# Designed miniproteins, single chains, continued (5): the designs that were tried, part 46

Each design is a single chain, and the fold is of that chain. pLDDT is the mean over its residues in the fold that is shown.

## One batch from the design tools (miniprotein)

Design m17579
Fold by ESMFold2-Fast:
Structure m17579 (fold): chain A 106 residues (1-106)
Amino acid sequence: VNEVDGAGFTPLDYEVALGNKEKVEELLKKGADVNAVNPLTNTSNILIQILGDAYDELSEEQKKLLEEALKLIEEGKYEEAKELLSKIYNLSDEAIDLLIKIQKLQ
């Protein structure tokens, strides 16, 4: 369940990005490591990890929004964090909710 592909992504990373709550819960039950470090990026942070190469293409404004969203998650302000993440990630509401859920477990 913690096998990384050529891009350094785990099955958990893909199912979170797809908003597939049922598969995410199955992977967590099977022992998926929420702190698994991507060997290509040297990060375990799910928000950065899920962006992969797209992280380097983020504007300075988008990187600041990501930093602010991480701080809001740490402060327990999940609804405000979700609004900021929705501006950075072209993902479903379910996928953003799963990103926050996994970030809380790290």
Scores: mean pLDDT 70

Design m17580
Fold by ESMFold2-Fast:
Structure m17580 (fold): chain A 63 residues (1-63)
Amino acid sequence: MVSQEDMNAIVQASNEVEFAKRALYVFRDKLHLNDEQAQKYLVQLMSKPQQERLAYLKQLSQL
């Protein structure tokens, strides 16, 4: 399960590259998604406006 602390680490990222790296870490290492699924969810996350990304992360944490 993705913790609130994991999600906070992602949203505290100082730039888009760091945000994407932290999100990919959570998808692969905390949610145990394979590379194809992690990339798919990362693309979806990064395509969302900044204010919608936390809600999307919370949705994915329920996998």
Scores: mean pLDDT 78

Design m17581
Fold by ESMFold2-Fast:
Structure m17581 (fold): chain A 92 residues (1-92)
Amino acid sequence: GEPLKTVIDAPESEETRLAKEIFKKVEEFSKEIAPYLTSDEEVKEFRREAAKIVAEALEIFRKSGYTPEGREAAFKKVDEGLEKLKKRIEEK
């Protein structure tokens, strides 16, 4: 079916806003670890793991009912996940 053509001025969803902030954070983190990603396989593995972390963080936010506590839990999941990824990549 055709999407909601009558809701042109709908505000950006809380999930979309959080996703943008998370993606910005992942991009900044990827720049920090880029010197350690020396092969195409390592780059693909990082992207896959980062995508999984982002998906899990967004799920936490959704399951919270889009609460401030859920937003903080989502960011904590991203931070902890990316730090674990960094440690794994640096120790290869």
Scores: mean pLDDT 74

Design m17582
Fold by ESMFold2-Fast:
Structure m17582 (fold): chain A 90 residues (1-90)
Amino acid sequence: LREIAEYIMELDGELDEDLEEVIKDIEEFLKNKDKLPAKLSAEFALKVIELVKEGKFPTREELAEMFIEMQSEVLGADLEELRRKLEERK
């Protein structure tokens, strides 16, 4: 999170008034970082940074939706594989 916060702060000249809100939302969603797959945490952070670079400052609700969508993509791939293996055993 420190590296992400420092990177966002380096973009300060291009960021809107919502900089602190974006940082806080990233910190909140990565609060259980140790329980999240490293890939998911990194990809979520990168997507938030990408949005900020585009001049889009996601709200907490939008960040929650993005996180759930990304988590669903990662877990969905695993669930689809598990479902396929279960069908092959029937």
Scores: mean pLDDT 56

Design m17583
Fold by ESMFold2-Fast:
Parts: sequence; structure tokens; C-alpha cells
Structure m17583 (fold): chain A 94 residues (1-94)
Amino acid sequence: MEAEEVVRRFEELLRKLYENPEVFPYGLRIVMAALGSEEAGREEAEEAEKKVSPEDAENLRRLLEEAIRARRLGEEASERVRRVAEEFAEKYQG
């Protein structure tokens, strides 16, 4: 199912970013912005791209795309993506 595939790809990307503590906060900010507004998510991604490596910028763009896809699929997919992001945010603090 497309929603399950989006959530799975999102979790894989966020887990990869979680392994880089300097980049992960930008990923979390992008996701939370994108779930509220596609434009807000894009603006956060553009700011983050100026501060990270090209490889990390590409991973952040992919994360943004999956968050936008979840938003477009509806509230259920958006809530699932938000819960995954919140779980990783809690783990980031230890």
C-alpha cells in the first residue's frame, strides 16, 4: 500500500539521519514544517542545505519529499510520519 511504503521510506531516511547528530535536528525541523505546509517544509530544507554537506542535503530533500507525500495521502499517513519523527526526537535526547 502506498501509505505504508511512504512511512517505511520515511523511517529509513530518518534513521539514517539520526546516525548523524549534526544533521538530524534539521531533518526533524523540515518534517514538522512539511506536515503543516509543503512551502514551509521547502523553506526549512533550503536553509538546511546551506549548512550541511551535499550528501546530507540530498538525504534531507528525500526526507522532505516523503513527508510531503504523506501529507498528500491524508491525515492517517501524516500522523504516522509525525509519530515516527516524535519517537526519533525522544531518542535523540537520550
Scores: mean pLDDT 82

Design m17584
Fold by ESMFold2-Fast:
Structure m17584 (fold): chain A 86 residues (1-86)
Amino acid sequence: EEKEVEEIIEEVAELVAKKDPSLDKEEIKKQLKEELEEAKKLGEELYKLAVEVAKLLKEALKKNEEKVREEAVKRLEELQKEYEAK
């Protein structure tokens, strides 16, 4: 449980930091931990909801990262073909 939540926080922070290099991964991790701890103080159900939201965010960020990477590779291939065609 604690280990699973820690892993989710770490993955979300890493994905967010990769998307925006101006953001510090450790600061994002700290903020996420504080938000989840506050949710836990309000009640077990709210804490579970917050964890589920974090899981959904991780999944959405992973899909976005893969799509951005695929689009970047595709653009590079187009530029290479354009250069060779000249």
Scores: mean pLDDT 70

Design m17585
Fold by ESMFold2-Fast:
Structure m17585 (fold): chain A 85 residues (1-85)
Amino acid sequence: SGLEEAEKARELALKGEPGAASYLEKAYERLSEEQKRELEEWARAREPPLLERAATASDEERRELLREAYVELAELIRELLEREE
């Protein structure tokens, strides 16, 4: 299920293990069009532009920023899917 895929993505991202992006893609695909729009609007309003931060970051800092982004995206997708219950 999408919820299980989102939980797996979060777990992998927290551990710094490969595969988080793949599970995020699967979880995202399970969202309705309305939920996808809500997620994108929420993310844009809440987060500073990741690309701008990454452009000035070291390789190590950039890796950590991506990890944090994956964790946060997984949490948001999970919350949206849980609201269906």
Scores: mean pLDDT 71

Design m17586
Fold by ESMFold2-Fast:
Structure m17586 (fold): chain A 92 residues (1-92)
Amino acid sequence: NAMEELKRKLEEFKKKVDSINKETEKQMAEIDATITDPLERELKRYEIGLKNLEKRKQLAKEYGFPEDYLKSIDRVIEQIKKFIEKLKKELE
């Protein structure tokens, strides 16, 4: 039953995503605790968020998610990369 197999795969995927997100939350908390400059903090938060999205995209690809879903993540990755470049210019 393909639908039951898909449901099991989605639940496994969800648990792995939750693990990635918990590690990301920990890294975000460390940045908030250690970086006092608001722009540097925001830059580091976007850099960590980008790594989170790249890991989640790789995981979704490994689990056989549709190309349209992967492309939707790529669009968000591109947007975050543009924000990172903008913030880097503000810090120059």
Scores: mean pLDDT 85

Design m17587
Fold by ESMFold2-Fast:
Structure m17587 (fold): chain A 71 residues (1-71)
Amino acid sequence: MEAERLLREVEEKGKEVEELLKAGREEEVREREEELLELQAETALALGLITEEELEEARKRLAEHRKRALE
């Protein structure tokens, strides 16, 4: 199932974020963390740990943060 693949992708993305943090790549860390958070939210929904409403709220907040950062 896709949930199993998402879990692996979350682990891999998390390791990339950790490596970027240790390398002092703060700007790349921010972008990668946003991707990781969204992937974690999707995985949590697939596993039944959160509701669809909670996922939508998380995505909306992330999108607002991105919009403010770009503007």
Scores: mean pLDDT 74

Design m17588
Fold by ESMFold2-Fast:
Structure m17588 (fold): chain A 80 residues (1-80)
Amino acid sequence: MLQQLLQQIKDTDKQLQKAIKQGDSKTATKLNKKRTQLMKQALAIQAASNPEMTDDAVALAQQSIQQEEQDLLQQIKKAG
């Protein structure tokens, strides 16, 4: 399951970059949201399967995911 999620994230990133390059803000926004959801799901699975991962580490990873979403949203706005 995790490996499939990681592949979906890679595929979504490729589509997102293409949409940003083409100035397709609508498609890029949808893909950015999907990417964030997939990354949060992957993090939840990793946290559940890795008990050494602290709550602080999970929180930092969640903040990084949200920051990446905001950074990509700014790129989408500049491209469109």
Scores: mean pLDDT 81

Design m17589
Fold by ESMFold2-Fast:
Structure m17589 (fold): chain A 65 residues (1-65)
Amino acid sequence: MSKEEKQKKAIEAVAHAIRGVGAWLDGDLEEALRDFQRAIDLAKEIGESFPSVERRAAELRRQLA
């Protein structure tokens, strides 16, 4: 993966994390989980982790199960 591709994915991961927080604050837990999961997946693709987002996604997944 190129440096430019990694940078683009990093920006997309952060954008999804921000959208997930917004959805969570609005009470749209399913949308929040989708955005958090996308942020986690994008971070993982570039060899990064998103611990705070991962924890929130795990909490929401348990609540929606």
Scores: mean pLDDT 82

Design m17590
Fold by ESMFold2-Fast:
Structure m17590 (fold): chain A 81 residues (1-81)
Amino acid sequence: DEAERAGLFYRALSGESLLPDPEIQQLVQTIHDSLARMEELLKNLPSLTPEEQERAREELRRLARQISESIEKIEELLENS
């Protein structure tokens, strides 16, 4: 269910361990680390030069993609359970 996926996602963002699956826990940690890096980049973005802002936005796009891929993998693991 999309609602179950959204719930898992929200709990992953909050640092809660919903399932004792080591692979899911590792993916949740990856999401956490990526979000922390995104927050750091966004916080510093207004104080950067235009060229540095461009590089930061490129890194933000990469991190967003990594988060999306981790979520897709969690979904696949849940569907096979």
Scores: mean pLDDT 75

Design m17591
Fold by ESMFold2-Fast:
Structure m17591 (fold): chain A 59 residues (1-59)
Amino acid sequence: SRLAEAGLESGKAAPDVERAAAGGAIAAYHLGGDSRKAGEAASKGPDPQTAADLGVAAA
């Protein structure tokens, strides 16, 4: 999935947590359709690894 790959690339390349979290949250939203989880990830701004993992899991 291009969306999941975008999330992974954001996690790897983006030094800012906000961008990495957004990528992962978007990927998680599409994977499970869970808007709550996506919103929580975006609002918390988890570490880049967590965001990237969500993106990869969605692939």
Scores: mean pLDDT 53

Design m17592
Fold by ESMFold2-Fast:
Structure m17592 (fold): chain A 88 residues (1-88)
Amino acid sequence: SLSAEQKALISRIARVAEEALRKLGLPTPEGKPYIELDSEEFLKRAIELLRPHQPELADKLEQAYNAVKAGKLDEARKYITEAEKLVA
């Protein structure tokens, strides 16, 4: 099972992905906000939707997610910060 910190970071990555989709005028996965989907499921689908429009952002979100799953939380925070800068 994931730690509370890992779950919080995945939710943060999912929020960054949702904001990116919103700014690009793209639909969310299944037309639902992330809160109505499992955060990991939302994030995986959102990354796929973002990839053809913002491949660098999609790569950073995927790297952040993989780092969280690997327990590399400092690396995850770095990738999340880089992704947030690309969305701003």
Scores: mean pLDDT 82

Design m17593
Fold by ESMFold2-Fast:
Structure m17593 (fold): chain A 87 residues (1-87)
Amino acid sequence: SAPARTDLSVEEVKEVLEEAYKESKNEKVKEVLRASIERLEALEAGDEEKAKEYQEKGDELYKTLSTAERIELFEKLTKLVEEKMKE
C-alpha cells in the first residue's frame, strides 16, 4: 500500500456526504446518505453506540438499493471526494 495519505478528514467526509445528499434525486440513495451523515456525527461526538445504530440503519437501507442505484451512489461519492481533495 502507498504510504501517502489520500483520505479526507471526518469533517471533509461529512461535507462530501451532505453535498451528495443535496445533489441526489433518488430518495433511497438520499436515505443511505443521511444515515451515513448521522453515523459520522455520532462518531465525532464520541457516541459509539449511536454510531453503530446509524451504521446498521445505513446497511439495511443500502441492501434495498438496486445495482444501478449503488453504482450511482459510488460514482457520485467518488467524484465529490476527488473534487474535495483538489480544494
Scores: mean pLDDT 80

Design m17594
Fold by ESMFold2-Fast:
Structure m17594 (fold): chain A 87 residues (1-87)
Amino acid sequence: SSEIEKIKKEMEELTKKAVEELEKLASKADPATRKQILRHISSLKGLYDYILKEIEENPDIELAKKALEALKKFIEDVKKQVEELLK
């Protein structure tokens, strides 16, 4: 489905951008804070991989849309947690 491919591309771009932003923050952080940020990056990559496999095994546009919204929320939650770590 063209719509599912569009959602997959949006998820990939959002994940890539979030990882790049978090890696930049990790590079400027002390070792203990860096370790915590890297754990958040691993969690984000894990969620993205899980969602991608689910969409590939059972292509459903409504599930893909819900997965995209869940991914967006997860990225926002991770960013807030990292901001708290940097205080």
Scores: mean pLDDT 89

Design m17595
Fold by ESMFold2-Fast:
Structure m17595 (fold): chain A 79 residues (1-79)
Amino acid sequence: SEYAEQARSPDIRVAADAARAALEAGDLEGAIEAYRELSKHPDRLFAQLALREARELAAAAGDEATAKELHESLVRFVA
């Protein structure tokens, strides 16, 4: 997804804008991928927030497997 590629930007603002652009376009799968990439940023608080957003979007999309994976990642992230 082009949104996921943009979300790999080292500029957090540019990366966050990519996730928002995917949501505004109605590309729920692209938004989930973009927030997954944001969760790899070195800022732990920002990464945690991105994991939460990806989990909520995956659940809303009915992708239970991805939502469960993201939930387990979030639990391990804060443990």
Scores: mean pLDDT 77

Design m17596
Fold by ESMFold2-Fast:
Structure m17596 (fold): chain A 76 residues (1-76)
Amino acid sequence: MKELSFVRPQSLAQVRAELEAARSEAEVRVLAETETYLEAELTATQGDTTYTQRVRAEALSPTETRVTVSEIQTET
């Protein structure tokens, strides 16, 4: 498992909109959502391999959001 954490100069709502846009390429399942926190799973299948990532977003301020991406499944 590998985790990447970074701060985006975007509101949580903007990060949420980007997550919804990802539905064109992956299955998006929202696990938890509040005014300051968003947790979702992205599942994409490429051939015979399924990739699952968990995305967590925390509102640091109205204009900054910390996004953490972790792979949950590395195996098929």
Scores: mean pLDDT 76

Design m17597
Fold by ESMFold2-Fast:
Structure m17597 (fold): chain A 89 residues (1-89)
Amino acid sequence: SAEAEELRRRTIEELERIREETLEKLKQMNVPEDKLKAADRSLAALVGLAEAELRRLIEQGVPLEEMERAARRLVEWFREEAERLIAQL
């Protein structure tokens, strides 16, 4: 549906925002360029996984409420992965 596609777009935009904020924090911590590039690639891959999952849910025609729950879980998961990435550097 149009609402599900809009939810997908907004969710991915939120993940990209978290990605940008995470990379900016790493730059402020003076993390070496090679580690920054590795972190960026890792975060980009995770955004790709989230997008694939949301597209799968749209193709399966799941109810909007189920997709909203999935989107919230993906945002929480992505924030946790970003924090884990920062903590490991």
Scores: mean pLDDT 89

Design m17598
Fold by ESMFold2-Fast:
Structure m17598 (fold): chain A 95 residues (1-95)
Amino acid sequence: MEKAEELKKRIDELYAQAQKHVDTAESAAKAGDRFTAGNHLTYAVGLAEAMVAEARRGAKSLDPETAEEILKYAEDKRKEILDRVDKVRQLMGDL
């Protein structure tokens, strides 16, 4: 349990960073700064993918049931960030 909690904590830290980048991108997009918005969306996507990569790496040391739960947790958070990235891209007219 303690190792799974540490992995989840690392995923949560990456998620918090990804959210800050999406928030900054949305603000930049609303201000008409598409260049700054695009850069922050790139960081957000990279962090979203890093969450799943970290979960997959850590899951190798966990029992199968806990591994499945942590992978789903990271994949759900990745999807949330990517959905927000797509909304900011719509705001910029990039869809």
Scores: mean pLDDT 87

Design m17599
Fold by ESMFold2-Fast:
Structure m17599 (fold): chain A 74 residues (1-74)
Amino acid sequence: VTEEEREAAVEAFRRDFEEFLKKYEKYISKEEAEELKKLMDELLEAIRNNDVEKAKELGGKIDELIKKIYKKYS
């Protein structure tokens, strides 16, 4: 995977995340939104630094928080 491909993936992932927050903002508390943004920023930095283990850990935390939000929404 090239550096250019990695940067393109990071930007696409960030845009998808922004759309997710905008779509579900009524169902996401201010605290949950802030925590998700912090975890996302850390995840993107881990990806840029090729820190696979940290990226996996952060991805797991983000997934768990999103599942909690969906349970409240459902």
Scores: mean pLDDT 76

Design m17600
Fold by ESMFold2-Fast:
Structure m17600 (fold): chain A 69 residues (1-69)
Amino acid sequence: SMEEKIEEIGRELAEKFGISEEVAKNVVVGLYKGTSEEDLITYLSETVGLSREKAEEIVKEAKKKLEEF
């Protein structure tokens, strides 16, 4: 199911980037629902406190994994 795939991608991102599964899942859900990459980068940098470079990598990887579904 899409829900199971979102949870799986969220776990993989959390482990790869050292972020919480909740934060990772929020990014994947955001992309799936059509939130812009720029808004998700802003969320990760301004709300979560990650560097912009790391935020961009996370969003790019999440998009890649979601598109491979």
Scores: mean pLDDT 85

Design m17601
Fold by ESMFold2-Fast:
Structure m17601 (fold): chain A 66 residues (1-66)
Amino acid sequence: SLAEMGKEVLALWEDPNTSPEEKVRAMREYIEALTKKLIELHPEKREEIEKEREETLEYLRQVEEA
């Protein structure tokens, strides 16, 4: 479930022994799953949801490269 994925991502991000690369990967997978579910629930907001996804992934790319 998305709730379980969210808990796993949070646990990884709170663990100082988890690499930045693994944290970014887990978050990216969660964002993709969340975006897909949101579009299924609110297809009328697809353009808005996809724009937010693009902005969030760009932010993660910058964090990964820092």
Scores: mean pLDDT 80

Design m17602
Fold by ESMFold2-Fast:
Structure m17602 (fold): chain A 70 residues (1-70)
Amino acid sequence: MKLSKEEIVELLNEIGRALREGDRERALEALEKLKSQIPEELYEKIVEAIEKGDVETAERLLAEVAVQLL
Protein backbone atom coordinates (compact mmCIF):
# COMPACT_ATOMS: atom_id res chain seq x y z
CA MET A 1 0.00 0.00 0.00
CA LYS A 2 1.38 3.44 -0.99
CA LEU A 3 0.94 6.38 1.36
CA SER A 4 0.80 10.04 0.32
CA LYS A 5 3.60 12.43 1.35
CA GLU A 6 1.14 14.13 3.73
CA GLU A 7 0.17 10.79 5.34
CA ILE A 8 3.85 9.91 5.84
CA VAL A 9 4.53 13.29 7.54
CA GLU A 10 1.45 12.84 9.77
CA LEU A 11 2.54 9.33 10.81
CA LEU A 12 6.14 10.43 11.49
CA ASN A 13 4.82 13.29 13.67
CA GLU A 14 2.48 10.86 15.49
CA ILE A 15 5.36 8.43 16.22
CA GLY A 16 7.55 11.30 17.49
CA ARG A 17 4.74 12.60 19.74
CA ALA A 18 4.06 9.11 21.15
CA LEU A 19 7.78 8.61 21.85
CA ARG A 20 8.00 11.94 23.72
CA GLU A 21 4.89 10.96 25.76
CA GLY A 22 6.41 7.52 26.59
CA ASP A 23 3.57 5.77 24.73
CA ARG A 24 5.50 2.87 23.17
CA GLU A 25 2.33 1.03 22.04
CA ARG A 26 1.03 4.08 20.14
CA ALA A 27 4.46 4.69 18.57
CA LEU A 28 4.66 1.07 17.34
CA GLU A 29 1.06 1.17 16.04
CA ALA A 30 1.78 4.30 13.95
CA LEU A 31 5.12 2.84 12.78
CA GLU A 32 3.36 -0.35 11.55
CA LYS A 33 1.32 1.80 9.14
CA LEU A 34 4.65 2.86 7.55
CA LYS A 35 6.07 -0.71 7.40
CA SER A 36 5.45 -1.18 3.64
CA GLN A 37 7.22 2.16 2.89
CA ILE A 38 10.39 1.49 4.96
CA PRO A 39 13.24 -0.94 4.16
CA GLU A 40 12.90 -3.98 6.46
CA GLU A 41 16.34 -3.50 8.09
CA LEU A 42 15.60 0.15 8.97
CA TYR A 43 12.09 -0.77 10.21
CA GLU A 44 13.55 -3.43 12.54
CA LYS A 45 16.11 -0.97 13.96
CA ILE A 46 13.36 1.58 14.72
CA VAL A 47 11.20 -1.09 16.41
CA GLU A 48 14.20 -2.15 18.56
CA ALA A 49 14.94 1.46 19.59
CA ILE A 50 11.28 2.07 20.54
CA GLU A 51 11.09 -1.22 22.51
CA LYS A 52 14.27 -0.28 24.42
CA GLY A 53 12.87 3.19 25.19
CA ASP A 54 15.77 4.78 23.29
CA VAL A 55 13.85 7.85 22.13
CA GLU A 56 16.97 9.64 20.80
CA THR A 57 17.96 6.72 18.54
CA ALA A 58 14.34 6.19 17.41
CA GLU A 59 14.02 9.89 16.46
CA ARG A 60 17.32 9.79 14.49
CA LEU A 61 16.17 6.70 12.58
CA LEU A 62 12.79 8.35 11.87
CA ALA A 63 14.70 11.33 10.41
CA GLU A 64 16.42 8.84 8.03
CA VAL A 65 12.96 7.54 7.05
CA ALA A 66 11.81 11.11 6.32
CA VAL A 67 14.86 11.71 4.06
CA GLN A 68 14.21 8.45 2.16
CA LEU A 69 10.40 8.88 1.77
CA LEU A 70 10.04 12.68 1.42
Scores: mean pLDDT 82

Design m17603
Fold by ESMFold2-Fast:
Structure m17603 (fold): chain A 85 residues (1-85)
Amino acid sequence: MKEYLVSIAVTTAGENPEFVAQARFTLKAENLEEAEKKAVEKAQELAGEKLEVVERERLVEEGREVLLLKLESETKVAEIAIVPL
């Protein structure tokens, strides 16, 4: 399996967002899609509710893929960065 560095930040939605949770960890996955799935699951656990992916940006920097995700629910916003190691 490949190893990925994941960073997640969760805030409340609205005009005055408040901090809810933050996590940084490494995970093992077969590919970037599986890593994305696991990172989204972790973001939902931290938020305590289901989140929808509203923004997805895939960058390539010096041969490394970086995946940036923004997830939202009615009450929460999560931002995720996934970097292959």
Scores: mean pLDDT 84

Design m17604
Fold by ESMFold2-Fast:
Structure m17604 (fold): chain A 76 residues (1-76)
Amino acid sequence: MDESRRLAEEGSRLWQQGLEALKRGDYERAAELFDEASRLFFEAARLSTDPEERREYLGLGRRARENSERARRLAE
């Protein structure tokens, strides 16, 4: 499904930006980017009709959420 893949691609782009923010020590920005990526991956999973694709997107969403929480803890 085009929309599901588009959302997952956007999520991946934001995740990459989050990693770059972490490298710069911009932990607040990294947390925001990972949180947005997480939302996009969960939405991609919701729209996907393929069980394997949906499982992959759910995994990516959870990973992005974990990264967001870690970055938030570093933003002291």
Scores: mean pLDDT 86

Design m17605
Fold by ESMFold2-Fast:
Structure m17605 (fold): chain A 81 residues (1-81)
Amino acid sequence: SGYQQVLEEVEKLINDSLAKAEKSKSLEEIEKIKEELRKYMEDLVEKLQKLRVPPQFIEEVKKMFEEGIKKIEEIKKEKEA
């Protein structure tokens, strides 16, 4: 239950970040969105580790953020072309 809520919140955050990146006309703004998402991931992972959440769940959360960050990078590259 609590784990599913965290995954849903993370998915929503990533999707909101992707939508902002796609609507942005500024490469600098897209880079900031990517770095903010990375910072959020690092802070969340640290909190989950301190709470001794199972490593498998932490890895799942980290992979979601890493895929989101990769998609933002792809959006940035497409807008550079």
Scores: mean pLDDT 86

Design m17606
Fold by ESMFold2-Fast:
Order: sequence, then structure tokens, then C-alpha cells
Structure m17606 (fold): chain A 66 residues (1-66)
Amino acid sequence: MKIDDAEIARALADMAVGLARSMLRQGVDPEEVRAFLDRVAEQLAKISPEAAAHLRAEGDRLLAEY
């Protein structure tokens, strides 16, 4: 089975969003969560710019509520 790097990057982005949501629900500072998401997005952009853009968009939506 050929695993596409873009599919892996998208799965990592979805996991990062899930972790960020969990962190916010546990009372982690929104600025720390934003910093976490920015670091992950920078690494993902090297593999899949689309996965990085997806992560940034979902992170912005999540953080807009905090």
C-alpha cells in the first residue's frame, strides 16, 4: 500500500486540531495553543502546503471562540 505524503500530512493536521481542541478544553492558554499550531503548520508546509493551510484555517476557527 502506497501511503501518500500529502495524506499523512493531512492526518497530522487533523490530529493537531484535535490536540488543540483538547488543550483549550483543559484550560491551556489560547496563546500557547496558537504557538503550538503555528509550529506544526510550519513543519507541515514543508510536506503539504494544503495540509498546513487546512490546519491554519481550522486553528483560526477554533481560537476565534477563545
Scores: mean pLDDT 81

Design m17607
Fold by ESMFold2-Fast:
Structure m17607 (fold): chain A 77 residues (1-77)
Amino acid sequence: LTPEERERLKELADKVRKEIEEMKKKGFSYQEIADYLLKKAKESKDPLERLVYETEAAFVYMEEAIDKIEKERQKKK
């Protein structure tokens, strides 16, 4: 990666993470956030932008999986 690409990658990651936090504050589910991020990745023509959105979506899926497991433990009938 060029120095410019590395700086862009860091800036994109920060911006995407901020978007995720804003969506969480507005009450969007993990699934809705992940769908948004994957849509952005699919529409992105820049490999770096796609990489950032895909990576952040993977983190959101992990959070969703953890939350689901914890809810299953809570609802043990």
Scores: mean pLDDT 78

Design m17608
Fold by ESMFold2-Fast:
Parts: C-alpha cells; sequence; structure tokens
Structure m17608 (fold): chain A 75 residues (1-75)
C-alpha cells in the first residue's frame, strides 16, 4: 500500500487512492463485495477533492488504507 505525505495535495491523495484501489482490485479480482467497498471509498475521496476539502480527502484515504490492510489480513 502506498502511503501519502501529510502535506500532500488533494490531487496527490486522490492519485494515491486510485493506485491503491487498482492494486487491491488486481489482487482480489473475483471479490465483488471488496470492489463495491473500494468504489465507495474512492467516490468519497473524489467528492472531497472536488470540494477542495483536503482534510476530508486525507481522512477518507486513511480509512481506505486501514480497510485494505484489514482485508488483506483476512484473505
Amino acid sequence: IEEVDPAASPEEILAAAERNVAAARARFPDDAGLHAALDLYLAEIRAHTAAGDREGALETYEELVRFIRHYERRA
């Protein structure tokens, strides 16, 4: 999982989220439930980024990273 610098822009946070989601999808290609959850996190990060809400984007990205790590430990 790619980690984001605390000073990262909303665009950098979104780009990191897109890369992490793509990597998780490639690792678990048949897990429709995981893919749906990843899409929801990505939509939230995109919404925060579009609103210029860097703090919301970063917080949702940190939740996404924790979710992926937890899922990988159970897979």
Scores: mean pLDDT 81

Design m17609
Fold by ESMFold2-Fast:
Structure m17609 (fold): chain A 75 residues (1-75)
Amino acid sequence: SAAARRARIRAAILEMLSLMSQQERRAAVDSLAAESTLPADVVAQRKAQLYAAIDAGDLARAADLIADVIAANEA
């Protein structure tokens, strides 16, 4: 199911983020934004949300947001 796929992606992203430095986490967000097919204003808003989560140390929130961005890009 789409929900099961999203949950697996989220878990993988959370594990990846936990192993990265703050600089690497920000670089990953920049790469994700550069690869996005979404409108520029939506990309800018989601990038800001991801930076906020990363800066707060809320890796679970960052993983959820990245999983949502990936799902939106694939839709």
Scores: mean pLDDT 81

Design m17610
Fold by ESMFold2-Fast:
Structure m17610 (fold): chain A 74 residues (1-74)
Amino acid sequence: MMSPMELLEEFAKRAKELEEKIKDKEELERQLNELVSEFKARAEELFPDDPEVVAQMEAVAQYEKQYILEKAEK
């Protein structure tokens, strides 16, 4: 069974790969929003009885998304 930490590490790796591959800011934002949505859905599927864990994971994913997008604005 995948742990919350392993799922967060997978998200961070995929987010970094998107940042490195996508040069268009608008497309990067779209792909990161899709990744966050997929991550939340997967977290809810893996941890259906732990809504606090899912909420914490979503918050970390949203923070990572915002950080990448702020870097892209420059």
Scores: mean pLDDT 79

Design m17611
Fold by ESMFold2-Fast:
Structure m17611 (fold): chain A 89 residues (1-89)
Amino acid sequence: GAEDVYRGAEEAAKAGPQGGANGALFASIVAGMYDGEKAQIAASTAVSAAVLGDRELARRGFETAVKYGGPEAAKMAADGAILGAKQGA
């Protein structure tokens, strides 16, 4: 839900450019497990926007992932983004 979107965007933004890139990659992989290409693109866009400090765009991207993959896909995409961001930081 919205809390997962905020959580993922916040942690990706804190990780900086390299962490954000790794977060986007992990979010894409995780989102793809649920609803293929559309959820992957939305999740990747959300993490990339978070790295640029655009939290509103990051939130919208994750909300789009929820729309295509459902709440479970968004939650796992957020978890993947956080994991990837931490590995890159």
Scores: mean pLDDT 55

Design m17612
Fold by ESMFold2-Fast:
Formats: C-alpha cells, sequence, structure tokens
Structure m17612 (fold): chain A 74 residues (1-74)
C-alpha cells in the first residue's frame, strides 16, 4: 500500500541518519577534543536532518521525535 511505502522510506532515511550518529560516537570514543567537536557537529546535523524529515512526513512526526529524543539523551 502507499502507507507501507511511505513507512519504508521514513525507516530507510532514519537508518542512514542513525549511521551518521554511530560514526560520531566512534569519533567521541577516541578522546581527541578536535574529533569530539566534529562528532558534536555531526550529531547536530543528524538532528537537523530528522527535523526536516518530520516536515516532509508529518504523519510520522511522533515516531521521528522519539528518535531525536533518544539521540539527545545519549
Amino acid sequence: SMKEREESIVLARITVIKGSVVMAERLKSTGDPKKKAEADKMIDQAIKDLEQLKKEFPQYEEKIQKVIDEIKAA
């Protein structure tokens, strides 16, 4: 169905954004202050990308907001 296609697209985009967050966490784990600063920028960008995704798919706003909240809590 059309709804199932939209859900698949949203989940795929969330997966890509989460991949960027995982990469950022690896940079933080090095203990290098410069790499930590770059990692913080990557996480900020991931949050901005998720906020944009909420605007594109408002029907998935609550689901996307939970992902944003999880990233901010980490």
Scores: mean pLDDT 85

Design m17613
Fold by ESMFold2-Fast:
Structure m17613 (fold): chain A 95 residues (1-95)
Amino acid sequence: MSEGYKELMSYLYSLYKSSEEFRKNLEIISEYLQSSEVSDEVKEKLYNKLRELAESDLSPKEQLKRFFQTIIELSDNEEVIEAAERIIELIEKVP
């Protein structure tokens, strides 16, 4: 619910503020998600997955990893896949 979503967003924001590489890769993904290359069906699936993860009992770290894994599974764009894979690696290296 709203508390889980706030925790997830706070964790995302902390990574965004602490890592230039995280910011760069997140910007690649954000631009892709806002582009006409992504169908409304894919955007809806990603929104539903984010909501499902935020409502789960998983840690914010696991929630973000699974969200970016879902982007990899739904995307055919190699640059976006590489950006999401790099974000997952960066999340894994954070204590």
Scores: mean pLDDT 80

